# Designed miniproteins, single chains, continued (3), part 79

Each design is a single chain, and the fold is of that chain. pLDDT is the mean over its residues in the fold that is shown.

## One batch from the design tools (miniprotein)

Design m10719
Fold by ESMFold2-Fast:
Structure m10719 (fold): chain A 55 residues (1-55)
Amino acid sequence: SDLAALRALLARLQQLLQELQENQSSIPSHHAQNQIDFLQQQIADVQKRIAALEA
C-alpha cells in the first residue's frame, strides 16, 4: 500500500518535472529553475523512501 502510493507520487512528480523542463527550455527563468530544483529534491526524497521500503 505505502509502496504503491509512493510509486504513484514518484510518477506524478516526474511528470511535473518533465513539463517544467520543457517550458524552461523554451523561456528560461530563475523562478522555473527554482521549481525544477525543488521537484528534483522531492523526487530524490521519494526514491530514498521507496528504496528503504524495498530493502
Scores: mean pLDDT 81

Design m10720
Fold by ESMFold2-Fast:
Structure m10720 (fold): chain A 100 residues (1-100)
Amino acid sequence: MKEEIKSAIVAFLLDPTNKASLTALMELYQADPDTFLQELQQEVSGRDPRVIAAAIVLIKGLQNEESIETIIEEIKVVMEKPASELDKAELEQELSQLIS
């Protein structure tokens, strides 16, 4: 399962709005939330602020039992934001708090 989680996260990072990838991530999260969240943090920390923001949207959507369609639309909004509207330090702190 750990290797499946890593593969699914990599697919998400390549195409954050892909429904099949997000469905696989939701299933992996439901099976083992703690391992999933730790692997996601390891893959996402230190990346582009939009990637960190997309991961935060994903985590919150999964925790709030949002539909895949809702999560996709929220990720699209974040991915369209200019970099000047994204604070990397605040995003990394929020990611850490959601996983801790």
Scores: mean pLDDT 81

Design m10721
Fold by ESMFold2-Fast:
Structure m10721 (fold): chain A 74 residues (1-74)
Amino acid sequence: KSRIELMSDEEIKEKLKEMIERGEKITVENVAETLGVSKAQASKILKKYRDFILEVEIEIGVKELVEAVESVLG
């Protein structure tokens, strides 16, 4: 039913999360490479999942900040 280049929402989110957790830059080129889609399709994915990407980046940043604060406060 769905083609590989039309991956499910869950699969796209999982790949994007893995990229962020690995410290990869979320760019049109890197998303296109990782998902095996065209740059035009990657651009649409970035626009569609921008809020999700921001939430994951914030969660990672907050976790790092909390761990830093815990290290200082004991």
Scores: mean pLDDT 74

Design m10722
Fold by ESMFold2-Fast:
Structure m10722 (fold): chain A 90 residues (1-90)
Amino acid sequence: SVEKEALKKAEEIFEKVATEEEKERYAKLDPLSQEEYKVGVASLEKMAENREEVREEDSVSTTDQEVLELLKERAKRLGLPVKWILLPKP
């Protein structure tokens, strides 16, 4: 499934690039927020590697305000001018 494939790839990227501090913060999140955070980190890494293309893929979405703040902090460190979309939880 698309969701399973995306999560697996995101998990591989997260394990490769995440710092010990980021892993500690990740461990305190609930399972859904953990998945959203991994996917968000992978998206930011893709944008950082392909900065020329960021104008076409410059948005990140999450349903968790804590994940949103963590991803904003990471994007600021990477120097990425991304759009943030906070989706309402159902």
Scores: mean pLDDT 73

Design m10723
Fold by ESMFold2-Fast:
Structure m10723 (fold): chain A 72 residues (1-72)
Amino acid sequence: AKDSMEKMMKYLISGDSEGFLKLTEELAKDNKISAVRGAVLAVSMGYFDLADEISKKFPETKPAVERARAKR
């Protein structure tokens, strides 16, 4: 789980939005919690559009995304 989040963060830092979304979707196939973690990470790093993209595909992430946005 932690190693996967580090890979996600590396894609975001390098500006590889497509790689980030693809990795998040692949991890979510094994465990839907990975979609929640990816969406929250995107919000935390200021990539609100990516968080919205994940929430559109995985509606269960919306409450976590809204909570993360409210904390800012």
Scores: mean pLDDT 77

Design m10724
Fold by ESMFold2-Fast:
Structure m10724 (fold): chain A 83 residues (1-83)
Amino acid sequence: MKKEDADMEALGQAIKDLGDAQTQQVRSGTVDQGRQLYDQVSAASAAVNDKGRAATPDSYAKLGGISGNSVSRVGTALVEKEL
């Protein structure tokens, strides 16, 4: 495995862990806190995807899927909390 691919797996795990933690915080906190957490995970996802451009196409696609899923999960929890 290339070092860049290993680094992308580590970034994917980090953004997944962030998404999991922030999803729990959105469910237990206020709506206003949830909006701030959603903005944070969206910004983190964008930064991770920008770094992913240095990896192989397969690793980049996998990283994009993981980061997008993290943003989607936090967003869904926020919408469910507002209902």
Scores: mean pLDDT 76

Design m10725
Fold by ESMFold2-Fast:
Parts: sequence; structure tokens; C-alpha cells
Structure m10725 (fold): chain A 60 residues (1-60)
Amino acid sequence: FREEYDRALEIAKKAYDAGIIKSGEDFLNATPEQLREMAKAAGVSVATVSRGIRVIRAAV
């Protein structure tokens, strides 16, 4: 859980730095296009980004 959460935050930070998202709400409500862009920016699969979003959503 902790490691998955930290990874999810790292993905979100890379997406924010790349200008794909503007806020945590954008991350949680990402469109399919944003999921693909975030996956490319973070160097991970779309499934990994989607899992990260679920982990953060479950944590709050």
C-alpha cells in the first residue's frame, strides 16, 4: 500500500511537471487521453497510472 501510494504520487508529480494535469482532482478524474500522456511522461503503462489513481482515491 505505502509503496503503491508513493509511486502514484510520483506519477502525479511527473504529470503535473509535464503540464498534463493542473491539480490532484485532474489526476483523480483523468480522461483516457490524459492517462496515456501521464503513462508516457512517467515511463509506465496506462494500467499502472490507473492503479495509482485508484490507490490515492482509496487512501482518502
Scores: mean pLDDT 78

Design m10726
Fold by ESMFold2-Fast:
Structure m10726 (fold): chain A 62 residues (1-62)
Amino acid sequence: SLEEVERRFLELLDRQLEAQKAGNTEEVSKLQAEIRRLLASLSPEEAERVDRLGTRHYIERT
């Protein structure tokens, strides 16, 4: 479901932020690739919705 994809996306974003804070560039690259694959599996409308959710989540946490 889209809700499951949204939850996984936010989990990947959180892991990416922690990897960035730790200076683990290899892990950041792997997580970015996983995020791109997840978004590529969605329709354009679904991808936009998930992307907006991620942007808000990032702003609220940073």
Scores: mean pLDDT 79

Design m10727
Fold by ESMFold2-Fast:
Order: C-alpha cells, then structure tokens, then sequence
Structure m10727 (fold): chain A 85 residues (1-85)
C-alpha cells in the first residue's frame, strides 16, 4: 500500500467514525478510529504520520471518556497530519 493510499484509507475510517457518532454509536466510532490508527502505524512514516497517530489516540481517549470536544480536537489533528502525507 502506498503512503497516499494508506492516508486515504485512514481518512475514510475517520469519516466512518463520524457517521457512527451521528447514529449515537460510540463503540463503533472507537472501532473505526482504532482501524485508522492501525493503518497509520503500519503504513505511514514521518512527522505527518506521528501527528496523525497522536491525534487518533487523543480522539479515541476522548470518546472513551465521553469528552466529545477532546475527540473532535484529536480527529482534527489526525486529519491535518494525514494531509501532510
């Protein structure tokens, strides 16, 4: 998988997490963010990848705590990092 293809797949999983949240399914949203994080850790390298992984970890922690502001901030940081790839 190319870095660009992996970044696009990670973005798709982040979008699926957003869709799950719109349906009130926090557990499914966390699952999609964990898939995005796995893609980033396995297929991406460099500062953008590190920033994306950190953002995804923050988003997952936010959702586990019920802190939607932390989750949204983390997801935003992840998307910015993926844009650097």
Amino acid sequence: MSQKEAAEEAVKEIRKAGDALSEGNVEEAIKHLEKALEIVKKHLTGKGASDAARGLEKAIEGLRKGDLEEAAEGAGEALEGLGEV
Scores: mean pLDDT 85

Design m10728
Fold by ESMFold2-Fast:
Structure m10728 (fold): chain A 66 residues (1-66)
Amino acid sequence: SLQAQIDALRKDVQILDGRIADLERQYASETDPKEKAYLQTKIGLFQAVKSTLEEQIARLEKELAA
């Protein structure tokens, strides 16, 4: 069902938010410039994936509301 797909994607977003939060905490405490750059890249990649999932959720929610 559309609702089951939305619920599954929301769980994926929750997991991803946790990973992003962990990486942001690591970034805030990191003093090595190379490690900071690596962490920043990883954060950006996870944020891009999250945006894609949120766009999918929004599309499915519109279908469910119609």
Scores: mean pLDDT 90

Design m10729
Fold by ESMFold2-Fast:
Structure m10729 (fold): chain A 97 residues (1-97)
Amino acid sequence: MPSGSFVSIRWEDPGRPTLTASAVVRDGELVSAGSSGHPVMEELTRFMVELASELTRETHVETAVISAGISEAQATPETLAEIKEQLRKARDEIIKE
């Protein structure tokens, strides 16, 4: 039986996560996604679903889990852009391995 593989990426504001976003994708298909009821976290969740889908298509992993936690004070478009950039870098490192 082929052994499935799993990858997890987590981004957290140290000591202050009050808002969360998460996405779980298997073989490019959405298994689950959830976010705190905040526009920034909703956009981040959509981005994470797309990134997790890409990881399962571009790598040998069958399941990708991406999660993030930030404070309400950090729930800004600027922080969203920073998190997206850091998640893209983590994706690129995983794909290159």
Scores: mean pLDDT 76

Design m10730
Fold by ESMFold2-Fast:
Parts: C-alpha cells; structure tokens; sequence
Structure m10730 (fold): chain A 66 residues (1-66)
C-alpha cells in the first residue's frame, strides 16, 4: 500500500512496502522525482522501529505499512 506524506520541508513523498536487495523494507520516495529518499528494514517480532530524524510527518503519525 502507498501512503502520501508531507516531509519536514513541506515537500510530498510516498511511503511504500518494497523489497530491496532481497530485504523487506519500507521505502520513502520523493513524489516529483520518484527517487528513494529513505528505507527501513521490516521489523521482526520483538523489534522496535529505529528513530529517523530527517523524516517528519505533518500530523505526527507513525507510518505502519505492515
């Protein structure tokens, strides 16, 4: 599933579940350039999401694409 988000600088991006180099990840793409900005490894049972300071959602929601 794709979710449109607003970055800290006011630009728009898309968050999506993807496979990168065989690893399940959540990727964030720049909407206008369709360029990968950030990726997270999919969390295993018992893991917590890593803090990432360059990503900030305008509404303060945590992205869960599981």
Amino acid sequence: MKLEITMADGSKAIAEDVIIDGEPMTAIYDLKANTLLYSYHKLEEGETAPAISPVSLANGLVIDLS
Scores: mean pLDDT 52

Design m10731
Fold by ESMFold2-Fast:
Structure m10731 (fold): chain A 80 residues (1-80)
Amino acid sequence: MSKAEQEALEKFDKLQDLISENYSKLSKEQIEKIQELVFKMQELFEKLRNAKTEEEKAKYKQEFEELLKEIEKIIEQAKK
């Protein structure tokens, strides 16, 4: 496992914990949106794992971080 893959996995695990902790506060629409974004993150994780160049790894890591921020924003809005 590359350093980029390990970092992405650690962030994904923390995100899943955050989702679980706040699940009761999420609306049906927010849950559906989060599930779509989580699916995209899982696809990016697979691409990151199979990436052959450092440039590809950096690109997929960036896309992963953008999805992570989107989900965190949804959860923060639900907490208020």
Scores: mean pLDDT 80

Design m10732
Fold by ESMFold2-Fast:
Structure m10732 (fold): chain A 75 residues (1-75)
Amino acid sequence: SMDEKLFKEAEKILEEVLELGQQAKQNGDVEKYKKIEEIYKKMAEILKKALDGKISWEEALKKIKELYEEAKKIA
């Protein structure tokens, strides 16, 4: 289904952001790690809202992609 495809794409982005956070933590950059962790929490909340039917999967993925660009700039 379309929703399943969008969900999998969102999950992949969350996994990549988790990796960015772990890399910052391993490098001892605590402030960078904390900033990426806060972005990850926001992504997880958006994902939950889409799963609960409170927002569309298209809107959720757009917001998650915007947060992903922010995480990459911090990393």
Scores: mean pLDDT 88

Design m10733
Fold by ESMFold2-Fast:
Structure m10733 (fold): chain A 60 residues (1-60)
Amino acid sequence: SLREEVKRLTGGKEKVTRSEAARIIAYLTGLPLEKAVEIVRKSGKEEFTIDEIVELIKNL
């Protein structure tokens, strides 16, 4: 599932940085990293949980 893929990529961390979240989104969606960075920036958050990254991907 998408959630399990995100969980593996976070390395077991409860929260990841904007940069880590952007890399995960780019990898899973095939979007350019620059576009993934814009997505996480627009969220206004500094840290992201697994479920928050999943929601960002679902809302693409």
Scores: mean pLDDT 86

Design m10734
Fold by ESMFold2-Fast:
Structure m10734 (fold): chain A 97 residues (1-97)
Amino acid sequence: MEEKARRIIERVKEYLLAHPDASNMEAVRFANVLIAEEVGVEVDEDFNVAPMTEEQRKKMEELEKKILELIEKELGKKFPSFEQAISALANALKAQL
């Protein structure tokens, strides 16, 4: 789980470095696509997640929770949602550039 979460965070960081004009919403959408791919869930053209099995849902929740924990640890603060954590990560990376 942790290695998968770290890989997703690294891919989001790479995306943001390659696309410095990307919005926080685009960063969140990219992260959601990576999570869906990892758990084997289809995402439609509107970025809606297809119906999933109970096992896939649990894997998504565990992965999102682990990503949130790792971002909170890296930035040294708590976030109320996964979306806010990804947005904060994006803002932190842009501030370093």
Scores: mean pLDDT 77

Design m10735
Fold by ESMFold2-Fast:
Structure m10735 (fold): chain A 87 residues (1-87)
Amino acid sequence: MLHKTEGFAYLVQGSLYVMQAAIALHVEKNLKEALEYYKKALEYYEKAVELLEAKENPSPAEKAELEAAKSAIEELKKEIKELEEKL
């Protein structure tokens, strides 16, 4: 009934890994564990982009999801680089 893309499911899972990374970094003070979770989030967002770009006729919602995923990937790549330089 609700239009939900397969790519959206990967976006949700990626966001959960971002939350786990934030807990590791800010609550546990564990940079190595935070880096691992951010890398997992990146994999899921990259898969979401792959699936959303493969759609022949994306809806406006799917186009918005694609743009959000691309923005999240750029932020995650920056965060991963900064954390790797601290390890």
Scores: mean pLDDT 79

Design m10736
Fold by ESMFold2-Fast:
Structure m10736 (fold): chain A 102 residues (1-102)
Amino acid sequence: AFLPVAFAKIIYDKYGEEAFEILENDEKARKEVFDLLQKLVKKHGLDKDPGLKSIREETLAEDLRDLYLAYKASEGIQILADMVLTEEERKEIEKELDKILN
């Protein structure tokens, strides 16, 4: 359930507020980031989770920002989100994001 929170943290930690502006203004970048998140959701067997289905391509920038703010506001969310991805998965996500957001 904390996979989208971990994903939002990677984006904001690496690219900051600039990534948020890109995702609001660039439909192609937003679609590619959304597709990456959906691929990760399927890999973790979460593709039928109703909470994850609430994240839409059209609202991706706002949804990721809200998830990052939730991460910053709660130590419990931080602990759970930090455990959901391996170091190897984080590196793969960062590599794919670099192709989209640079």
Scores: mean pLDDT 81

Design m10737
Fold by ESMFold2-Fast:
Structure m10737 (fold): chain A 98 residues (1-98)
Amino acid sequence: SKAIENVKEHFKKYGVELTDEEAENLVKVVTESDKEAAKELVEKLTPKILENPTEALLRAYVLSLLVIGEEPPKEFEEALNNGDVEKAVKLLKEYLEK
């Protein structure tokens, strides 16, 4: 699918290599609000964000949380919207370690 190829190419610009399955799940989240695909992405993207935090990964992660009905802390979304990736990652780590 051209949509899967476009998603993989977009993330590659940020030094992130998505698998075909991860890219397909992201397309399903964006186009269909697929909750099962979103749940799989939350699990798969967490270690990638902790290793190589990029705005693209963080935005995909937030979208996936919203699709499954989980709300990230407002401070995390505010940091991300302000382009403060370092603060967003710190807040995410604190959220996951609780």
Scores: mean pLDDT 81

Design m10738
Fold by ESMFold2-Fast:
Structure m10738 (fold): chain A 84 residues (1-84)
Amino acid sequence: MEEKIEEAVRLAREADRLAEEAKKKGNNRGGMHAGSGAGLALISVGVSKLTGDESLVERGIELAKSGIAAGKEAIETGKPGVVK
């Protein structure tokens, strides 16, 4: 559990960094994709602690990774990315 929480926090920090980069480049969509994924990871950690279901953290981390990847793509291409 703790290692997955630490990974979710790292993904949230990466999303924050991408959001600042997107803002400087005028590409708010890239920041939104990364931020949304990381937010879902943090929410899944909270829900997992309330329900005892560790699998929710895993799903949240996957969504965060997908959001970060979509955010990077959107920043590079100037087009909206897709989150799986």
Scores: mean pLDDT 64

Design m10739
Fold by ESMFold2-Fast:
Structure m10739 (fold): chain A 95 residues (1-95)
Amino acid sequence: ETYFNLGVLYQKLGNYDKAVENYEKALEISQQLNDKLGEAKSYYNLGVLYKKLGNYDKAAENYEKASEIFKELGNEEAAEKLQKEAEEMKQKAEE
């Protein structure tokens, strides 16, 4: 997906504001198309970006949303891993 790929490129370039904008557009399109995997990938990358920005509460929220979708898709290993990452982000926000 073009917006998702643009998000990845901007993230690698360190332009986090444009990366967020493009991942949010990718998320909106995936939701309209009922593309659950695309939706989960966009939430995951938003979580990674918010973690890099030190916004641990938003990172946790996005990891939790990605985890729930992977659980719905039957990928329990990915779901558990993301839930653990969300819990770690919540602890960092409290530290």
Scores: mean pLDDT 86

Design m10740
Fold by ESMFold2-Fast:
Structure m10740 (fold): chain A 99 residues (1-99)
Amino acid sequence: EEAKKREEESRLKELGRELLGKLGEEAGKYLKLIVEASEKSPEEVEKAYEDGVKALKELVKEAREKTNEEEAEEAEGLYEYFLEQMKRLVEISKKKHEE
């Protein structure tokens, strides 16, 4: 029973790590898409940002639904961090097109 509880805790922690990794991978993908969109148009940049925010929100929801409170809070913190990075890239891209 104690071994089984430890195994369940280990599995939840491992699932949390998987979701954090997936969130980081998706964030990296959308950060790259925003940079690539900056060479095209402001509209492409806004679309890439919107798509990225939506995708990352779904991953945070999945973390809250499938993991524990600690892992969910960590996913939410990482989401906020990447959201700020994406916003910064959008601002830089818009300034480039206003020249």
Scores: mean pLDDT 79

Design m10741
Fold by ESMFold2-Fast:
Structure m10741 (fold): chain A 95 residues (1-95)
Amino acid sequence: SMARERELREIGERVLELTLPVAEQLLAGQVDPAVVEETARRLHELLGLDEAEVRRLLASQEGVRRLAVEATRAILERLGDEASLAELDAQLARR
């Protein structure tokens, strides 16, 4: 469990580092397409998420929120944490 917790934290920190600049630009009302393209490519490499879908989600604040959920699911699937994945799906169904 300690190794899984560390891996989850490290991947989560990396996802945050990649998405934070785009989130900040969305809040400022100005988005650099080059930053979106780079972020989508990096998230594809890190999590195996579809690059075109990531670019689509990075186009809005609501999309970034949805991307955070998809990134969490991808991390849990990579770790084989079926119990946490089931709990995430249950929480999303309730909200």
Scores: mean pLDDT 77

Design m10742
Fold by ESMFold2-Fast:
Structure m10742 (fold): chain A 92 residues (1-92)
Amino acid sequence: SNKEKAEEYEKKGKEAEAKGNYEEAGLNYAAAAHYTEDLEKQAELLYKSGEAFEKAGNLKDAIASYRLAIVVADPESEIAKKAEEKLKELLE
């Protein structure tokens, strides 16, 4: 059920993003991450959540999602580097 919930929320996130409903996309990608056990995919979904919230102008939730992506990602990973760069841009 958690895997099915993760897949459904990721699908809803992609659909919302395609429609320009970025706040809804951010919420759905964050929900997908919550139900995802694979840390690499969880970090990718949290990064997508951050980008969606950023496009929505919701910088508070964008920063929170990027920070969580860094926490769950391998520090040497591309996702960690991308999320750190996004935080630098938003906080400086």
Scores: mean pLDDT 90

Design m10743
Fold by ESMFold2-Fast:
Structure m10743 (fold): chain A 71 residues (1-71)
Amino acid sequence: MIDFDALLEALRDPNATVEEIAKAAGVSRETALDIMAEATRVLGGKPYAPQLTDEEREALRKAVEEVLKKK
């Protein structure tokens, strides 16, 4: 099970590397790239904002869970 709060914190940092995001989420570099792509898609093609609304956070959580479920 991933630490979604740690993942969101890593995605919030504009200087975070894919490796840092992968480490925070406890996933491979390839899975972290897929998560970053889905996060960008869910947020309308823009990078992760410093603050998310509850609706944006839920949408992003579901997108991340779908990536992890597919493996």
Scores: mean pLDDT 69

Design m10744
Fold by ESMFold2-Fast:
Structure m10744 (fold): chain A 94 residues (1-94)
Amino acid sequence: GPVLKEETLTVPPGGTVTKTFTNPSDRPARLTVEKIEGGDVQVEIRGEGSEASGILKPGERLAVDLDPGATATVTVTNIGDEPAKVKVILEEVP
């Protein structure tokens, strides 16, 4: 489906970034968090009725599905010793 929102988060060593995402579509959407580069990150995605968490290495992903109008909070903690980049993509499910 179409990409509704895409954002890159840069997290400093030992830092934490929290962002909230809402599905603005009248259709279900998938929120995907992908580790792009840098230090290892602990990711937690908390949505309405769904959650996912884990430590992501480069190229690894976590995802939750969001009902129309539902909100999810993404928390990324950089547990490594270098800055980390994470991509968050919200896309409509086909």
Scores: mean pLDDT 87

Design m10745
Fold by ESMFold2-Fast:
Structure m10745 (fold): chain A 79 residues (1-79)
Amino acid sequence: MLVEVLLRTVAPDRERAREIARILGKAVDMMENGTSLSDIEKFLNSQPEIRLISLSKRKDAKGETVYRIELEVVPPPPP
């Protein structure tokens, strides 16, 4: 299994980058467990730190499953 991630962001700070890494880690666990794309999409859409742009799944020429995630980083609200 391979996961391709495209981030649309204006350079997140270290704390936000850690939150995104944690969210992506959970999404990868769901993918490895054979969770449906619909359920993965619901999980990602429930995360306030990100906005999901696209989620897809394909097989490469060697039969390996490839997931593609495109998301935008939501900045924290200004004080």
Scores: mean pLDDT 77

Design m10746
Fold by ESMFold2-Fast:
Structure m10746 (fold): chain A 80 residues (1-80)
Amino acid sequence: PFTRYSEEEQLEALFKFADKNNDGVISREELRELLDVMSSRPLSDEEVDELLRRADVNGDGVLSREEFERLMRELSELSS
């Protein structure tokens, strides 16, 4: 279902899936759950914390849509 969507549309779908509270940001716990689903293995707390820290440029402890999309682009490159 993702093969004909733009990168932006794919990232928006992932953001909507991860944002379980519908608050417009991704918490650490929402990010962890998304990554666990995507990777098919549990990630360590250290792995999740490192990814969150790298993406959270504002230092507010949550990911905005833009920060989340940047993180997902980076992970997509590493999976190739």
Scores: mean pLDDT 71

Design m10747
Fold by ESMFold2-Fast:
Structure m10747 (fold): chain A 60 residues (1-60)
Amino acid sequence: SEEEKKIEEIIRELVKLELEGGPPEEGDKLTLELVNIPSVTAETREKLTELYEKIKKELE
């Protein structure tokens, strides 16, 4: 879905910022954008954490 693609894109940007040492304010903005997506719930957050870790391992 469109929201799922947006969520994955935001997570990829967050991972890149962490690995590249980007500005903390950019990470804060992306995190705020992510949590404002209606489908991002407590149940979904666990899956987002798994996706984050998977992408981080792929980009290392």
Scores: mean pLDDT 75

Design m10748
Fold by ESMFold2-Fast:
Structure m10748 (fold): chain A 68 residues (1-68)
Amino acid sequence: SKLTEEQLKAALATLERVLASLPADSPLATQLRTLIAEFREALAAGDSERAQALLVEAGRLVDAHLAA
């Protein structure tokens, strides 16, 4: 299913809250900052498909960290 721009922006807000809950120097926090920056660039470019792919990657990264 394709996410709307509003849903993608809501997901960005969720990722930013996750980032804020992590220690600033954690490897996950560093990786999430990079992905969030790329996600913002994709949204600014109107590339919703790339934004959705980056969101999936961020979710997988968080899930892998929590499973460890």
Scores: mean pLDDT 80

Design m10749
Fold by ESMFold2-Fast:
Structure m10749 (fold): chain A 107 residues (1-107)
Amino acid sequence: DEIERIRARIDAVTADTPLEELNRLLFESALLGDIAGMDKLIALGADVNYRNAAGETPLTVADRIPDIEVRKKVKEHLISKGADPSLKPARPIYPIPFVPKPKEIRL
């Protein structure tokens, strides 16, 4: 039901739709894996690098897609439209430098 509502909303957008609504729908279309909807929103002026109040971008919310293949396709499409994968809102916690999985395993 929510998916149908989001798709109907994306289908109903026009050139007169407010930019903030286009940006919100871009996040929803990314989560849906709706490449055609994303294209329509971007063509109408949606910002592929827009950050919401949580500091998330469309590229960041695409990481929440449970289908790995859909997620990859959505992320690649966003990058092709100008999404910058370096735009991260939070300061990272230091990754542990010794976490590579070498072929040699110590038991």
Scores: mean pLDDT 72

Design m10750
Fold by ESMFold2-Fast:
Structure m10750 (fold): chain A 74 residues (1-74)
Amino acid sequence: RREELLAEFRRAAAEVLALARQLGVDESNLAQFEADAEALLAELAASDSPEAVALLERVTAHLRALAEALRARL
């Protein structure tokens, strides 16, 4: 479901932010990431096209991979 993908995106982005903060990434870079993620989520939430769903799935998968990489550095 599309709403499940949006929820997964939010969880993955929040996990990346939390892990990056634990690793000492500065707040200006964290704020930029959060702003970019929120802007992308808003754009994807406004569209139900197959292309938007595919992009949402791909970005969510990349965020999860990034979270795994960040966790490995803790």
Scores: mean pLDDT 81

Design m10751
Fold by ESMFold2-Fast:
Structure m10751 (fold): chain A 93 residues (1-93)
Amino acid sequence: MEEVIELLEEVGKELSELANKSKNFDTQVLLALGIISVSVAILAAKHGEDPETVLEDAIRIFKRLSEKAKELGDKQTAELLDKHIARFEELLA
């Protein structure tokens, strides 16, 4: 559980850093949705949700956001989201 929360906090920080560097509104909205999903996942984990369920939900949301980033031509945001999906999947293994 501790490792799940620590990973989610790191992921939220990386999304926030990219959002602060972006001047594109659509990119900022996608990253904001990612940050919100991470915050909800951390809250769920702290309230005793199963760590596998927390990570599976985060993966599902990030996959949808990554696909939207690709549709918008935002390769940098898609690659960052895909990187974190891989990190979540590795922790589930």
Scores: mean pLDDT 87

Design m10752
Fold by ESMFold2-Fast:
Structure m10752 (fold): chain A 115 residues (1-115)
Amino acid sequence: MITSGVLADIIDAVVDGLDLPPGESREIEVESYSPAGYKVKGRVSVERAADGTLTIKVEIEAPEAGARVRLEVTVTADGVVTEKLEEQPGTDAGLTAMMRATARAIRTIAEDAAR
């Protein structure tokens, strides 16, 4: 399914960003269409600060369905994880559920990187 490709690309961008050296950042934007024809957009920003702190910012939105998920995860060099999650459920429950599952997967990846 087309939507699955966008979500996979978002996860891949986060995983690739986990290996960033201190002082570097990476941004990627992806887009595709759901089976219902809604445009799904993903934006991923991964930054590793000079002190080793990793910041992952992900925004997934489907404007025509009114759905949005924003996730910010910060992992300190000492492995302390801080999360900020904002979500706006849309009219397409299946799409909203997939976007939420993607945000949860990204949080798990960040927590695993802290170990």
Scores: mean pLDDT 76

Design m10753
Fold by ESMFold2-Fast:
Structure m10753 (fold): chain A 60 residues (1-60)
Amino acid sequence: SAEEAARLAEERALEEFGENWEVEDVTVQNVGGNTFLVSVRLRNKETGETRYAVYQITLP
């Protein structure tokens, strides 16, 4: 389930940032039940800029 939360957060991050960004690192924390706090580190393939996106993912 943590792996699934990470996957969903990665998909959301890439949809929001676009195809010029890649995922460098993902950290997942269970914060209760089926709810996870996922931090995704992204790097822009052209500029080398790094950004963090944080998602709260609740699985069914």
Scores: mean pLDDT 83

